Designed miniproteins, single chains, continued (3). Designs and how they scored, part 77

Each design is a single chain, and the fold is of that chain. pLDDT is the mean over its residues in the fold that is shown.

## One batch from the design tools (miniprotein)

Design m10828
Fold by ESMFold2-Fast:
Structure m10828 (fold): chain A 105 residues (1-105)
Amino acid sequence: MEERQRAVVAHARELAPDDPAAQAVGVSTAVALARANPEASLEQLLEAARLGIELYRAVRDGDEAKVEEIRRQLRERLGLPDAVVDGLLAAARQAVAAEERRAAA
């Protein structure tokens, strides 16, 4: 798990450089997949991180159609349960709100 975790964190940093909120949502998505499916491949964990980053960006941009597309990919391509996908969406919305509060200070 440790080497896989390092690969996920590195991939999130490459996909979202200088965006720790996006990186955090990406890593959380990969962690959620690893918990739901302990047999998930490294490629699936990296894809989960990418989808998590895209989810954060779609929420930040107010793109509801893209949010629903990413939620579908998390369910259909990665096999995440609806409750887990809903939790990831809530986490992405919280991360956006926290960054908006930080930017307003």
Scores: mean pLDDT 85

Design m10829
Fold by ESMFold2-Fast:
Structure m10829 (fold): chain A 56 residues (1-56)
Amino acid sequence: SAEELKEEVQRVGTEAVIAGADPEEVSKLAKKGVEYAEKGDLEKAKEYIEEIEKLK
């Protein structure tokens, strides 16, 4: 669901920052992930989650 994806964006973003990723880059990707989840584009939201995880 969109709500579950928004929670996932928040979780992976927090984990990436703790792992040493740039908070500004994480924030930009997280904002896009949440935006697409709210828009109902769940596939795009998942792509942004994957991009955040790659920043670790």
Scores: mean pLDDT 82

Design m10830
Fold by ESMFold2-Fast:
Structure m10830 (fold): chain A 79 residues (1-79)
Amino acid sequence: MIDEAARQAAEAARNYLKQAFEDAISGDEDTARKAAELAENIAKGMKVLAEKASPEARQILEDVAKEAEETAKKFRDLI
């Protein structure tokens, strides 16, 4: 179901962003740059899914997109 898919996508994105942040802190500028690009792609993907989702799922996906955008900015600030 779309709500289950949205919840799973949100959880996967959050877990990925957490791991990428830990890797970026311990890595070099190239690692931080790649992490930022991946976070930016996650944000874009979540926004595309939100446009096609139910109102409830849309809010979850938009919240994760904002978290991904903020995380990408933090990665960019590391370089």
Scores: mean pLDDT 77

Design m10831
Fold by ESMFold2-Fast:
Structure m10831 (fold): chain A 58 residues (1-58)
Amino acid sequence: MKRAEELIKKGEELEKQGRYSDASQQYESASELYRQAGDFEKAKKLEEKSKELEKKAE
């Protein structure tokens, strides 16, 4: 899913910059797109990644 893959890539770049809150939002958006596509396994992994980054942002 190209749009979700672009969001993941952007999240990785933001994470590298230490922008954990912004990165978390990108992963959350990608998770939602995979959920809409029926890929619940991938969506769950991205949601967990987003939650981990939110904890780091605090």
Scores: mean pLDDT 83

Design m10832
Fold by ESMFold2-Fast:
Structure m10832 (fold): chain A 89 residues (1-89)
Amino acid sequence: SNEEMAKRIVEILRSGDAEALGKIGELLRELGDEELIEAVSRIVLAVQDSFRRHSGEEAEKEALKRVKEILEKLPEETRKKLEEILKRG
């Protein structure tokens, strides 16, 4: 679901897991999909902005909301590619 995917994305980005982030970056470069790269960039910026403007539970709540909204507006093909990258990362 978009909710589960949003939670996983926020978890990865906030954990600072260099191995997971490095693997995701590698997969994005291999695919060369500009729409997917733009989607990931928007998601990263939304999470970073949420934690810059808010703290604690409010930051997490805002990040989850914004990521979910981005996922809901993505083309289904782009969303599926992102889901597969997250499973491999």
Scores: mean pLDDT 80

Design m10833
Fold by ESMFold2-Fast:
Structure m10833 (fold): chain A 60 residues (1-60)
Amino acid sequence: SEIAEKLRELKERYEKLLAETNEILLDPSASEEEKKAAEERFKAEREKLEEEVKKLEEEA
C-alpha cells in the first residue's frame, strides 16, 4: 500500500506540474524564453517522476 500511496502522490505532482506549465504556455504575453524554460522544467521533472515510478515498480 505504501507503493500505491507514493504512486498517487507522483501522479498528483505530475498533474500540478502540467497545469502550471500550461498556464505559462497558454499566456500569449509570456516570452518565448519563459515558455521554453517552462517546457524544459516540465521535461526534467517528468523524467524524474517517471524514474521514481519505475523504481517503485521494481521494488514491488
Scores: mean pLDDT 81

Design m10834
Fold by ESMFold2-Fast:
Structure m10834 (fold): chain A 71 residues (1-71)
Amino acid sequence: DEIDAEVQLALGLIYSYLAKQAIERGDLESAEETIKKLRELADSVTDPEVRAEMERIIKELEEQLKKAKEA
């Protein structure tokens, strides 16, 4: 039972939204855990375009988290 790449991308976008909300609230620990889950999801993706999009999202979230920790 292979999860559709589009469904994996949708789940990735949900995790991205949750991570951004956690950063906005100053809940940096929850943001880190959500980003870890998103990376685990990206590692399971076999579609190279979907994986590339998830990696882009992860990089943006990691940069936002780093700035939030430095503020």
Scores: mean pLDDT 81

Design m10835
Fold by ESMFold2-Fast:
Structure m10835 (fold): chain A 65 residues (1-65)
Amino acid sequence: SRLEELIEELSRRTGLSKEKALRAIEGAVKLAEQVGEELAARYFSASTGLSVEFAKEMIRAYKES
């Protein structure tokens, strides 16, 4: 699935286990529910060093799963 691909990509790029990568995505989704996708994606980007576009894709893929 798209979510599985993004978990593997996040794991590879950050050094997190797949389980921790999934928990990080879940945290970003919960933040998006509180403050909106744009701000959540920017916060996730700042904390991980990944692009805002990548963060938005992960949030969207999780919600669509």
Scores: mean pLDDT 85

Design m10836
Fold by ESMFold2-Fast:
Structure m10836 (fold): chain A 93 residues (1-93)
Amino acid sequence: IKKLAEEVIELAEELIKIAKELGNPEALALAEKALELAKEALKTGDAELVIEAAKLVLEAARVLLENAPDDRELVARLIGIILRAIGIILELS
């Protein structure tokens, strides 16, 4: 659980950076909430909070992908984040 919470923190921080660079306030809010829940999960060991945070990571990445510029590297990064978030949800289910 701690390792998965730390991974969600890393994904959320990356999404916050991307959302700020793209100027997307919806994705920024989702990623910031994911970071908050993932940090709480890291302190408490609560698997349900890890799942909730990973779901928010998935939503933020989806919002960014829908509004992504024609940047293949960025699109690949966002898809990678989505796949890893899905992996975390499935691992804890």
Scores: mean pLDDT 81

Design m10837
Fold by ESMFold2-Fast:
Structure m10837 (fold): chain A 69 residues (1-69)
Amino acid sequence: SLEEEIEEIEKEIKELEEERKKIEEKLKEAKEAGASREEILELELELGVTELKIAVLKVVLDKLKKKLA
């Protein structure tokens, strides 16, 4: 059902938000520790991919909620 799809996507968004937080903390620690530019760029890319996934799921969630009327 649409309600089940909405619930599943909300759960996925929550899990991705937690993963984003972990990557943000790891990136902060890497920068403070003077990690290589390559390592920092890799973490920034990982963060960007996670943020994109969250953004896409939020768009899908909005569309599903509009159908639920």
Scores: mean pLDDT 87

Design m10838
Fold by ESMFold2-Fast:
Structure m10838 (fold): chain A 68 residues (1-68)
Amino acid sequence: TEEARSYIRKAILALRDGDVETALEYIDKALEVPGLTPEQVEHLRAAKEALEAGDYETAIEHLKRAAS
């Protein structure tokens, strides 16, 4: 949905600014949007796990896939 994609874009921008806390907040907001596909949910969860592991490149890749 447009709403989920908006939150995902905000998460990516936060990560580019080095703001992991704000990125995690937007990922959680995206996960709460109704009507997500299973693939979108998987990529959002994988992005969150990558951020918790400090792997920001992998997190951004998963966020881009969730927005597609």
Scores: mean pLDDT 85

Design m10839
Fold by ESMFold2-Fast:
Structure m10839 (fold): chain A 90 residues (1-90)
Amino acid sequence: SESERKKLLEEAAEYLRRAAEALRAGDFDSAADYAEKAVELLRKAGEEELAEEAARRGTEAAVAALVDGDVDRGVQLLEDAARRAEEAAG
């Protein structure tokens, strides 16, 4: 239902924000787990394009933080993905 879709999108956004907070704290394992849960929730909502974008931004966030040392960019990428999920929820 549309109500169930909205709930899944809101939960996905919450997990993406939790991923961003974990990344900011240096908890990379939790950040990855939260981002993966968000992608799963977006797929359950039938939002394949948003799920693909969230997965891509999650990978880019990990590269930014772990390879480039740019945690702020990684956090921004995850927060941008959360915003898109919230916008899709209405």
Scores: mean pLDDT 88

Design m10840
Fold by ESMFold2-Fast:
Structure m10840 (fold): chain A 92 residues (1-92)
Amino acid sequence: FEEARRRLREATERLAAVLDPDTAEAVRELAEELLRAIEAGDFRKAAVLATALALLATAAAIEEKDEERVEAINRETLRFLEAAEEAERARR
């Protein structure tokens, strides 16, 4: 589980790096809550938090005018969701 936790934190920072500072802070807060939910075995709460984070990142991509940055946000969001699923699987 420690490796999956580390990967989820790394994916969070990669996603935060391609977002504006306010959105990046909100993403980091949601990701820490998601990690706590996974560690507690609250997979329903984890699913809600992952959805909220994905919607927040999608909203940021819609407002972004730089195509390369839109692609980066979408790519890092997918990597984050994959890391979250892996962390949930490792905790089960």
Scores: mean pLDDT 83

Design m10841
Fold by ESMFold2-Fast:
Structure m10841 (fold): chain A 71 residues (1-71)
Amino acid sequence: AVEEAIAKAEKHEQAADDALARGDRPTAVQHYREAADWYGKAAEAAETPDEREFYHNKAVAARLRAVGVEI
């Protein structure tokens, strides 16, 4: 369900933030990418256009964070 995808995305986003706070950039990149994938799945499962756009934007934001940390 969309709720499960959101919960997994949030767990990965938190793990990425925690890794970044410790200076573990490679681990943060991996978790931001996982969060982006799960937010993408949430967008695909979304029942309304507003929900789809909201989670799609979260997926894009997570991908951009991963790229920013990797550079």
Scores: mean pLDDT 86

Design m10842
Fold by ESMFold2-Fast:
Structure m10842 (fold): chain A 89 residues (1-89)
Amino acid sequence: SEDEKMLEQAEKLLEEIKKLLEKAKELVKKGGSKEELQKLLLEAEILLGMMRIMLGVAKVIGNEELAKKLEEIIEEAEKIIEEIKKLVA
C-alpha cells in the first residue's frame, strides 16, 4: 500500500541518518573539521525534516496508525541527531 511505502521511505531515511552518525564518529577519530561535522548535522536535519513532512501528511489524511509509527521513527532519528550535535559541540 501507499502507507507501507511511506513507512519504508521513513525507515530508509532513518538508516541514512544512522550512517551520518557513523561518518561523524569517523571524522572525529580522524581529527576532521567542525565545518565538516556541521555539514553532516545539516544533512541529518534535512532528512528529519522530510520525515516530519511525512508525519504531517499522515495526520492530515487521518491515518492514526501510520502517524504513530512515523512518530516512533522520528523519535529514533531525533535521538541520533542529538548524538551528532554532541560531536559538533
Scores: mean pLDDT 89

Design m10843
Fold by ESMFold2-Fast:
Parts: sequence; C-alpha cells; structure tokens
Structure m10843 (fold): chain A 66 residues (1-66)
Amino acid sequence: MEEALKYIDELVREALERAAAEGRLEEATQLLSGPVQKAVKLAEEGNEEEAKRTAEEAKRRLYEHL
C-alpha cells in the first residue's frame, strides 16, 4: 500500500509539474483527478498492481494531450 501510494504521488507530481510548465495545469488536473482517485482507492484496498497500472495509464493519456 505505502509503496504504491508513493509511486502514484511521485508520478502525479511529475506529470503536473510538466503540465504547469506548458501552461496546462488546469487541464492536467482535470484529466488526472478521476484516474488518480481510482488508483488511490485500489491501493487502499490492497490492489497495488492495478493501482500502479491505473496511474500509468492516466500519465500516458495526459502525455498524449501535452
């Protein structure tokens, strides 16, 4: 759980930092909020593998928009 939550937090921070540099922080926050909340819930339920996968998919989609 803690490891997955740290991974998600770091991934989100890096993605938002990149989006902020491009002036797209609001758009990035909107795209990430749903998937990130789902990933956190999965990690809290003990499904660390699916939590990490969900976070990675969210990052991939965001980078396709940036």
Scores: mean pLDDT 80

Design m10844
Fold by ESMFold2-Fast:
Structure m10844 (fold): chain A 97 residues (1-97)
Amino acid sequence: SYYDKGLEAFDRGDYEKAAEYFEKAIKEDPSNVLAWEYLGLAYYKLGEYEKAKEYFEKAIKLDPSNASAWENLAKALEKLGKDEEAAEYRKKAEEAR
């Protein structure tokens, strides 16, 4: 699947190709929460923190119990200088466990 190809690219550190494959994965299955989360992680690794934030927010909207998506959103917010908001979302990550 495109999701599996995205994971292989991500594991190799090819974050641009990983993002392309995860974008194709979500186009085929927009309910794939993990594909949205990994797309956010790929953009986070590329330093595209605003895009990472948007994709983590999509993952959380689909599955609010996804603790890792809340944690990753908090990390993206810290990179954007939103430390207070990041602290709030880290608490959400704890609650989602």
Scores: mean pLDDT 88

Design m10845
Fold by ESMFold2-Fast:
Structure m10845 (fold): chain A 68 residues (1-68)
Amino acid sequence: MEYLELAKKIMEDLGRDTVTRDEAAEALSKYLGISKELAKKVIDEVTGGREEMTPEELAEAIKKLREG
């Protein structure tokens, strides 16, 4: 789906197979124009507080930030 394609592009641009919470938060903050604090909160909701994210988890975070 569209969010998964965006997540994969972000990870490709970062040169990573998985991203850290901080890397994901920075990318989402720049891409969506939101605070890193808000991005980290949504990331924590998706991952259950794990430090590393998959493309699928990053896509879910993007969806949550766009839809609510």
Scores: mean pLDDT 78

Design m10846
Fold by ESMFold2-Fast:
Structure m10846 (fold): chain A 80 residues (1-80)
Amino acid sequence: MERALELAREAEELARQAGEAYRAGDYAKAAELYRRARELLLEAAREARAAGDDELAEALEEAARRVAELAAEAEAKAAA
């Protein structure tokens, strides 16, 4: 459980940095950081399931889906 929360905090920090990059118009950097945040959220979800916390795992998987949408938006703007 502790490891899942640590990974989730790292993902939150990357998502914060991605938001700052997006605001600055650096869409390529924002997309990269959002993709990394998603990977950490999925790892955190796996750790939560391994620890028997299915509710936390589901919440982290939902967060990963939202971050994936932000990554796709940033990627689309970077490609434009």
Scores: mean pLDDT 87

Design m10847
Fold by ESMFold2-Fast:
Structure m10847 (fold): chain A 83 residues (1-83)
Amino acid sequence: DELLKKAEEYEKLGEKYLKEGEYLKAAEYYVKAAELYKELGKEYYLKAAESYEKAAEIYESLGEEEAAKYLYKKAEELRKKAE
């Protein structure tokens, strides 16, 4: 599935940019990965939640409190829907 491969690529790019100190870029790629995992359906909701949480942690560390809260809420909703 091209969509799954793209989600995994974005997750790896998020990890790469986080390690390189490119925090905003890392957060953007984690959000993109989460959106694609969510689009893949319920089987991937936990992966989507995890990627949203990683992005939220980055925004929180940057003082972007509202962005972090929004992403944590999206992750929590997905974890509830995943059973």
Scores: mean pLDDT 89

Design m10848
Fold by ESMFold2-Fast:
Structure m10848 (fold): chain A 69 residues (1-69)
Amino acid sequence: MELTEEVERQRRATELLRAAEEEIRRRGLPVEEQIRLLEEVAREAEALGDPATAAIARARIERLRREAA
């Protein structure tokens, strides 16, 4: 069941990424703001013990940097 602390931390990390993506879409943030928000998500996800979500956030940052170049 999803009631262990580890499962809760991983779910919080995933929710942070999801919330950041929704905020970006809703507010139409410029690329530099999107990158900053995703960098915060990556740091928070690692602090929560979810390197997979952190990797997803970093991959999205790299994609945004490539699209802005």
Scores: mean pLDDT 78

Design m10849
Fold by ESMFold2-Fast:
Structure m10849 (fold): chain A 56 residues (1-56)
Amino acid sequence: GAKKDAEAAKKAESVAAARAAGYEAGLQGNDMEMARKAAGAKTREEAAEYAVKAAE
């Protein structure tokens, strides 16, 4: 679910992995805006923040 995907984004070892997990978190939380922002994030931390917001 969205919370597990958000945790994966936060623990991701690379920006690409964080973006992928953040996009999935957005889809699971039905928040396409946060999914798109996570996928376009420039840093791992930015992707994780959008993932957490999508999971809320």
Scores: mean pLDDT 75

Design m10850
Fold by ESMFold2-Fast:
Structure m10850 (fold): chain A 62 residues (1-62)
Amino acid sequence: AKGAVDQILDVVGEDDPELAEKARKLIEEGKIEEAIELLKPWLEKNLPPVLAEQAINLIKSL
């Protein structure tokens, strides 16, 4: 089963597949803070502020 973070990256990948791929690679390398910094502008632009914050917190919990 896909986790919540995988679902977030799937949504990002529907709009920006290159961004989603870069973020997945950073997460696989344990570079969680770099993945958050990469995804944060997209999340803040495309999601309501509360949902963007929740998505960031889910990724940070990895």
Scores: mean pLDDT 80

Design m10851
Fold by ESMFold2-Fast:
Structure m10851 (fold): chain A 64 residues (1-64)
Amino acid sequence: MEAAIRATALRIKELQAAGDEEAVAAILEAIAESPAETQRALLRALREVGADPAVLERVEALLE
């Protein structure tokens, strides 16, 4: 796993735990504009760091 993608996954988890929904949404909007390979890598990293299922569903929706 690339360090940058894993760091982003951990940051999303931290922001969600803090209740900063606007910051989480802003990061996911930036990821939505990235290549599908980056979105898939982030989804794998979020699963590895144990992110909330709701965040996983939001990232999976970007690939549809």
Scores: mean pLDDT 78

Design m10852
Fold by ESMFold2-Fast:
Structure m10852 (fold): chain A 110 residues (1-110)
Amino acid sequence: SAAAAEREAAQANSAAMAEGLAEAARETARAIAEDPEKAAEYVEEFAALARALAEGMRDALPEVGARTAARLAELLAAARAAVEDPEAAIRHLEEAAAYAEAVAEELRAA
C-alpha cells in the first residue's frame, strides 16, 4: 500500500539521519582530542547539527525523533558540563554516536 511505502521511506530516511548523527559525534570527539581548548565550541556546533537532524527525524517518525532528541539532549548536557575535562566530553560524544548507531540499526531492522 502507499501508506506502507511512505513508512518504509520514512524509516530509511530516519536511519540515514541517525547514521549522519553518529558520524558527526565521532568527528566531534576526534576534533576535541586534536584541539581540547575548543571543546566547548565543538560541542555547541554538534548540538546545533543534532537538533536539526532530530527535527528531521521527528517530521518523518515523530516518536523516534522525539526520543532521539530527548536522549541527545541528556548526552549533550553531560558533554557541556564536561568541556573542562576533554576525555569525559569525548566519552559522552562516543556514547551519543553509539546511541545514534543503535537507532539506525533498529530502524533498518523494522
Scores: mean pLDDT 86

Design m10853
Fold by ESMFold2-Fast:
Structure m10853 (fold): chain A 88 residues (1-88)
Amino acid sequence: SRELIQRAASLAAAAGILVAAASIADLSEGSPAPALSEEELREEAARLYTEAAKLALEAGDEELAEEILERAEKLLGPETAERIRREV
């Protein structure tokens, strides 16, 4: 369904923003701390990618689900991506 695909895309986009924030947090030694640590931001991104991939699969869009999982692997690393793939 269109709604599930749009929700999947929105969650994947939000996860990407959190990964970017995590990268900034990792490089921001000595700045006033962000509300979440790099690790917490990456874990939240993993959660959002998991939900996005599940919604894409529920919509029947296996291509979108694979794109989301591939993006998660590139941005969060293979260990986290394997965890996400097991939850999907």
Scores: mean pLDDT 77

Design m10854
Fold by ESMFold2-Fast:
Structure m10854 (fold): chain A 90 residues (1-90)
Amino acid sequence: MMTGAELREWVLANPDSPLVKRGARLYDELGTRDGLGEDGKGGSWPRVGTGAMTFEEILDIVRNGRGSIPALPLSDEEARALAYYLLTLR
């Protein structure tokens, strides 16, 4: 079992992995790019995936929403894939 810190390190070491690429596709398909902006630094919604946010914090935002960010209708696997992608936006 990987910890959140291990997952972050793995994602940063493997940005071209299928999981990260799947997250990028979900980001486009759900229109989240219009809300979060091109690099996750905020558009209509607050910035995610940049700065000091943990994988667990990003995953919680994806699953439950936060402020103006809606809870996204994703499976656990899809939510994790999107969170992995958002971790690459620095």
Scores: mean pLDDT 63

Design m10855
Fold by ESMFold2-Fast:
Structure m10855 (fold): chain A 69 residues (1-69)
Amino acid sequence: MSEEEIKEKLIELLKKAGVSEEVAEKIAEMILNGASVDEIAEVLREEGGLPLSTARAVAADLVKTKEEL
């Protein structure tokens, strides 16, 4: 799967979690660049408007999904 296809899939998952397209694109780029679950969760909380517990769960799921692609 191409990097572009992985990015698009991550954006779709983030949008389903209630994250805006702009923030979803930023987080997808962070994941592709090897950002940690904690770094992704902080952006999801601060910019995505998710509670920290939800942000951590979503971040962990996204990182796992990317590793499986």
Scores: mean pLDDT 81

Design m10856
Fold by ESMFold2-Fast:
Structure m10856 (fold): chain A 64 residues (1-64)
Amino acid sequence: MTPNEQLLQLAQEGVEAFKAGDYETAIAKFTEARRLAEELGNEFMAEEADYMLEKAKAALEKAK
């Protein structure tokens, strides 16, 4: 799997976890996606991952 394919897979897994209400897994996947996006210089995907990460963290806090 190429780094770009890994980035897309991590983002997809994060979205799927978020939709399932598994916010802890979503946070983990989006954190990995953000790190990889930054490593690849993909600012768009890094910003998207940050946005989804904040959403997942907020959802987890409301679930507590």
Scores: mean pLDDT 82

Design m10857
Fold by ESMFold2-Fast:
Structure m10857 (fold): chain A 64 residues (1-64)
Amino acid sequence: SKADELLAEAEKALKAAKDAAELSAAGRRYVQQIEESGLSEEEKREALERLDRLGARAAIDLGL
């Protein structure tokens, strides 16, 4: 699905982040891409929840 494609790209970007600034920038970018996508409101909500969990994991891996 389009949501799965966006989240796979988001996970790659978040895992590539080296510091809090890069992590924050990647998170904001993918929030915007999800919001601007042609996904339904339910799919957007679910995608944003999944993005939040990916960001939290990446933050832990960075020691934040």
Scores: mean pLDDT 86

Design m10858
Fold by ESMFold2-Fast:
Structure m10858 (fold): chain A 70 residues (1-70)
Amino acid sequence: MTEEEKQAVQAILDAAKAGHLKVASEGARRFADYTENEKVRELLMKAAEAAEKGDRDTAIKYLQEALDSL
C-alpha cells in the first residue's frame, strides 16, 4: 500500500518534471482522494493547485514533500 502510493506520487512528480503539468495536476487530485495520509493529501492538493497555475517549481516542491512523507 505505502509503496504503491510512493510509486504513484513518483509518477506524478516525474510528469511535473517533464513539464506535463495538466497530467501532474490531474494525477495529484485523484491520488489525494485515495490516500489515507492526511499530510500527503494536503501536499498533493497544494501541488495540484500549483500545477494548475503553471507553477512547475512549486508543484515539484510539494510533490517531493509528499513523496518524502510516505
Scores: mean pLDDT 82

Design m10859
Fold by ESMFold2-Fast:
Structure m10859 (fold): chain A 62 residues (1-62)
Amino acid sequence: APDAARARELLAEGERLLAAGRYEEAAKQFSQAGVLAVLAGDDALLERAVAGAREAMRKIQE
């Protein structure tokens, strides 16, 4: 499904931005991935997006 494919792209970009220390940008990518995962009905993608967003938000507070 297009939404699931796009969610995976945004997850990969979020993970890359997180590794690069670009935490605010990573959080935005993970948030967008989460919305698309909900639209796709893909709970596994949603769990990954939520976990990534939480990690990015934790890093922003450091």
Scores: mean pLDDT 85

Design m10860
Fold by ESMFold2-Fast:
Structure m10860 (fold): chain A 59 residues (1-59)
Amino acid sequence: SMRDLLLRIAGRDTGRSPEEVRRVLDAVRAGEISYAEAAERLGVSERAFRSLLRAVEQA
């Protein structure tokens, strides 16, 4: 799916597995972590993380 493709690309770009990227996105959606903490866990800027979240939600 487009969503799975985006998660694979994000994983490659961040040096994380697609499953790890998915878990971080799920944690943000559940209110368990902040956007800043999610960005730090993936090694990206908060702006880049928000762009990724929006792309996944629109896929």
Scores: mean pLDDT 79

Design m10861
Fold by ESMFold2-Fast:
Structure m10861 (fold): chain A 56 residues (1-56)
Amino acid sequence: MREEIEKLIKELEELGAKEIAKRLRENLEKAENDFELEMVLGTARLALAVLKTIKR
């Protein structure tokens, strides 16, 4: 899960979403349990989906 989130954050950075990527990385570092990790993962996936729609 954590590694998957890191990959999504890197993809967001490559697409130019540096601010979103930074906030997600901070939330990932602060995540202490699986629920918090799932929230970060969900947010990262949503952000990437939106950006891919815009870039297409």
Scores: mean pLDDT 79

Design m10862
Fold by ESMFold2-Fast:
Structure m10862 (fold): chain A 58 residues (1-58)
Amino acid sequence: SMEELEKLLEEIERLTVELYLRSQDPALAAEFGRRMRTVRNIEEARELKEEVLRALAE
């Protein structure tokens, strides 16, 4: 649903801000921000969230 996609995108936005604060890498944060704008469905949003979480785990 659109509501589920919206919640996932909000979560990804929060995680991307956290990534920026921890890494001090504006280019990496900007890239995830751009990719968020290309997300069309829940599956793509989940994949992007997993990538941000992996980056945070480093």
Scores: mean pLDDT 82

Design m10863
Fold by ESMFold2-Fast:
Structure m10863 (fold): chain A 58 residues (1-58)
Amino acid sequence: SMEIEEKLREVEREAVRMVVSGEVDPNAPQEELLRKAAEKLGLSEEEIKEIIEYAKSQ
């Protein structure tokens, strides 16, 4: 399994791709963008919560 930091980086990278492709609103809240990207990557609800909490703690 990936460390939480590595997972967050993958989710952020996917969020950028989704913004560039027009799949999401670039003005959406950061938390919403991270959630959408993590869902796109097939992460579980528990993994999504963990990543969002980690991002908020940075």
Scores: mean pLDDT 81

Design m10864
Fold by ESMFold2-Fast:
Structure m10864 (fold): chain A 66 residues (1-66)
Amino acid sequence: SDEEIEKLAKELEEKYGIKGMNPRKVLGLKQLVEELGEEVAIQYLMREYGLSEEQAREIVEKLKSL
């Protein structure tokens, strides 16, 4: 739902320190997981947002639950 996507966008900004996160970017990350797979999404999150592998894996699981 739009509410769950907005909630995750806020969580990514507040808990993981990802500046400029928004619902459209969350949907783009979900699509990345679905089309290119979890490992590609993990590497993207680590590279783009400076996240640890553990943080990136946790975020991918949250994206899969949307």
Scores: mean pLDDT 86

Design m10865
Fold by ESMFold2-Fast:
Order: sequence, then C-alpha cells, then structure tokens
Structure m10865 (fold): chain A 69 residues (1-69)
Amino acid sequence: MHETVLEVATPEEARRVAEALGTEEDLAVTVVAGDGWEAATAAAREAAAARQAAGMRGRVTVRGRRTAL
C-alpha cells in the first residue's frame, strides 16, 4: 500500500488536486479539512468511496494549512 500526503494552502487547491487525482484508477483521495473546506471534502469523499469499492491501491491525503495566532 502507498500513501502520499499533500499540504495545500487553500480549499480551491485541495479541490483541484482531488479532482485531478480522482481520475486515476488505482488511487483513493482523502481531503482533510481546514477552514472552509467542507464542500471540497464532501465531494472528494463521495468520489473516493465509489472508486475504493473497485479495489484501488493508492491513497492520497490532502491537508490544509491554518494560521495560528
């Protein structure tokens, strides 16, 4: 099993990454939410669930950056 973790700064980047990787036959994409990521996370989860049932082997986790003060 292979897992790649990608750190992104914006929910738009997370959505684009999940969309592009979601076309791979052997790859499951998971988006780990930061602020404002709810829609991107929900869409990625639905797409990944359908393809995981087909026996995908790869996994990518996308995490958001958050400013701490």
Scores: mean pLDDT 53

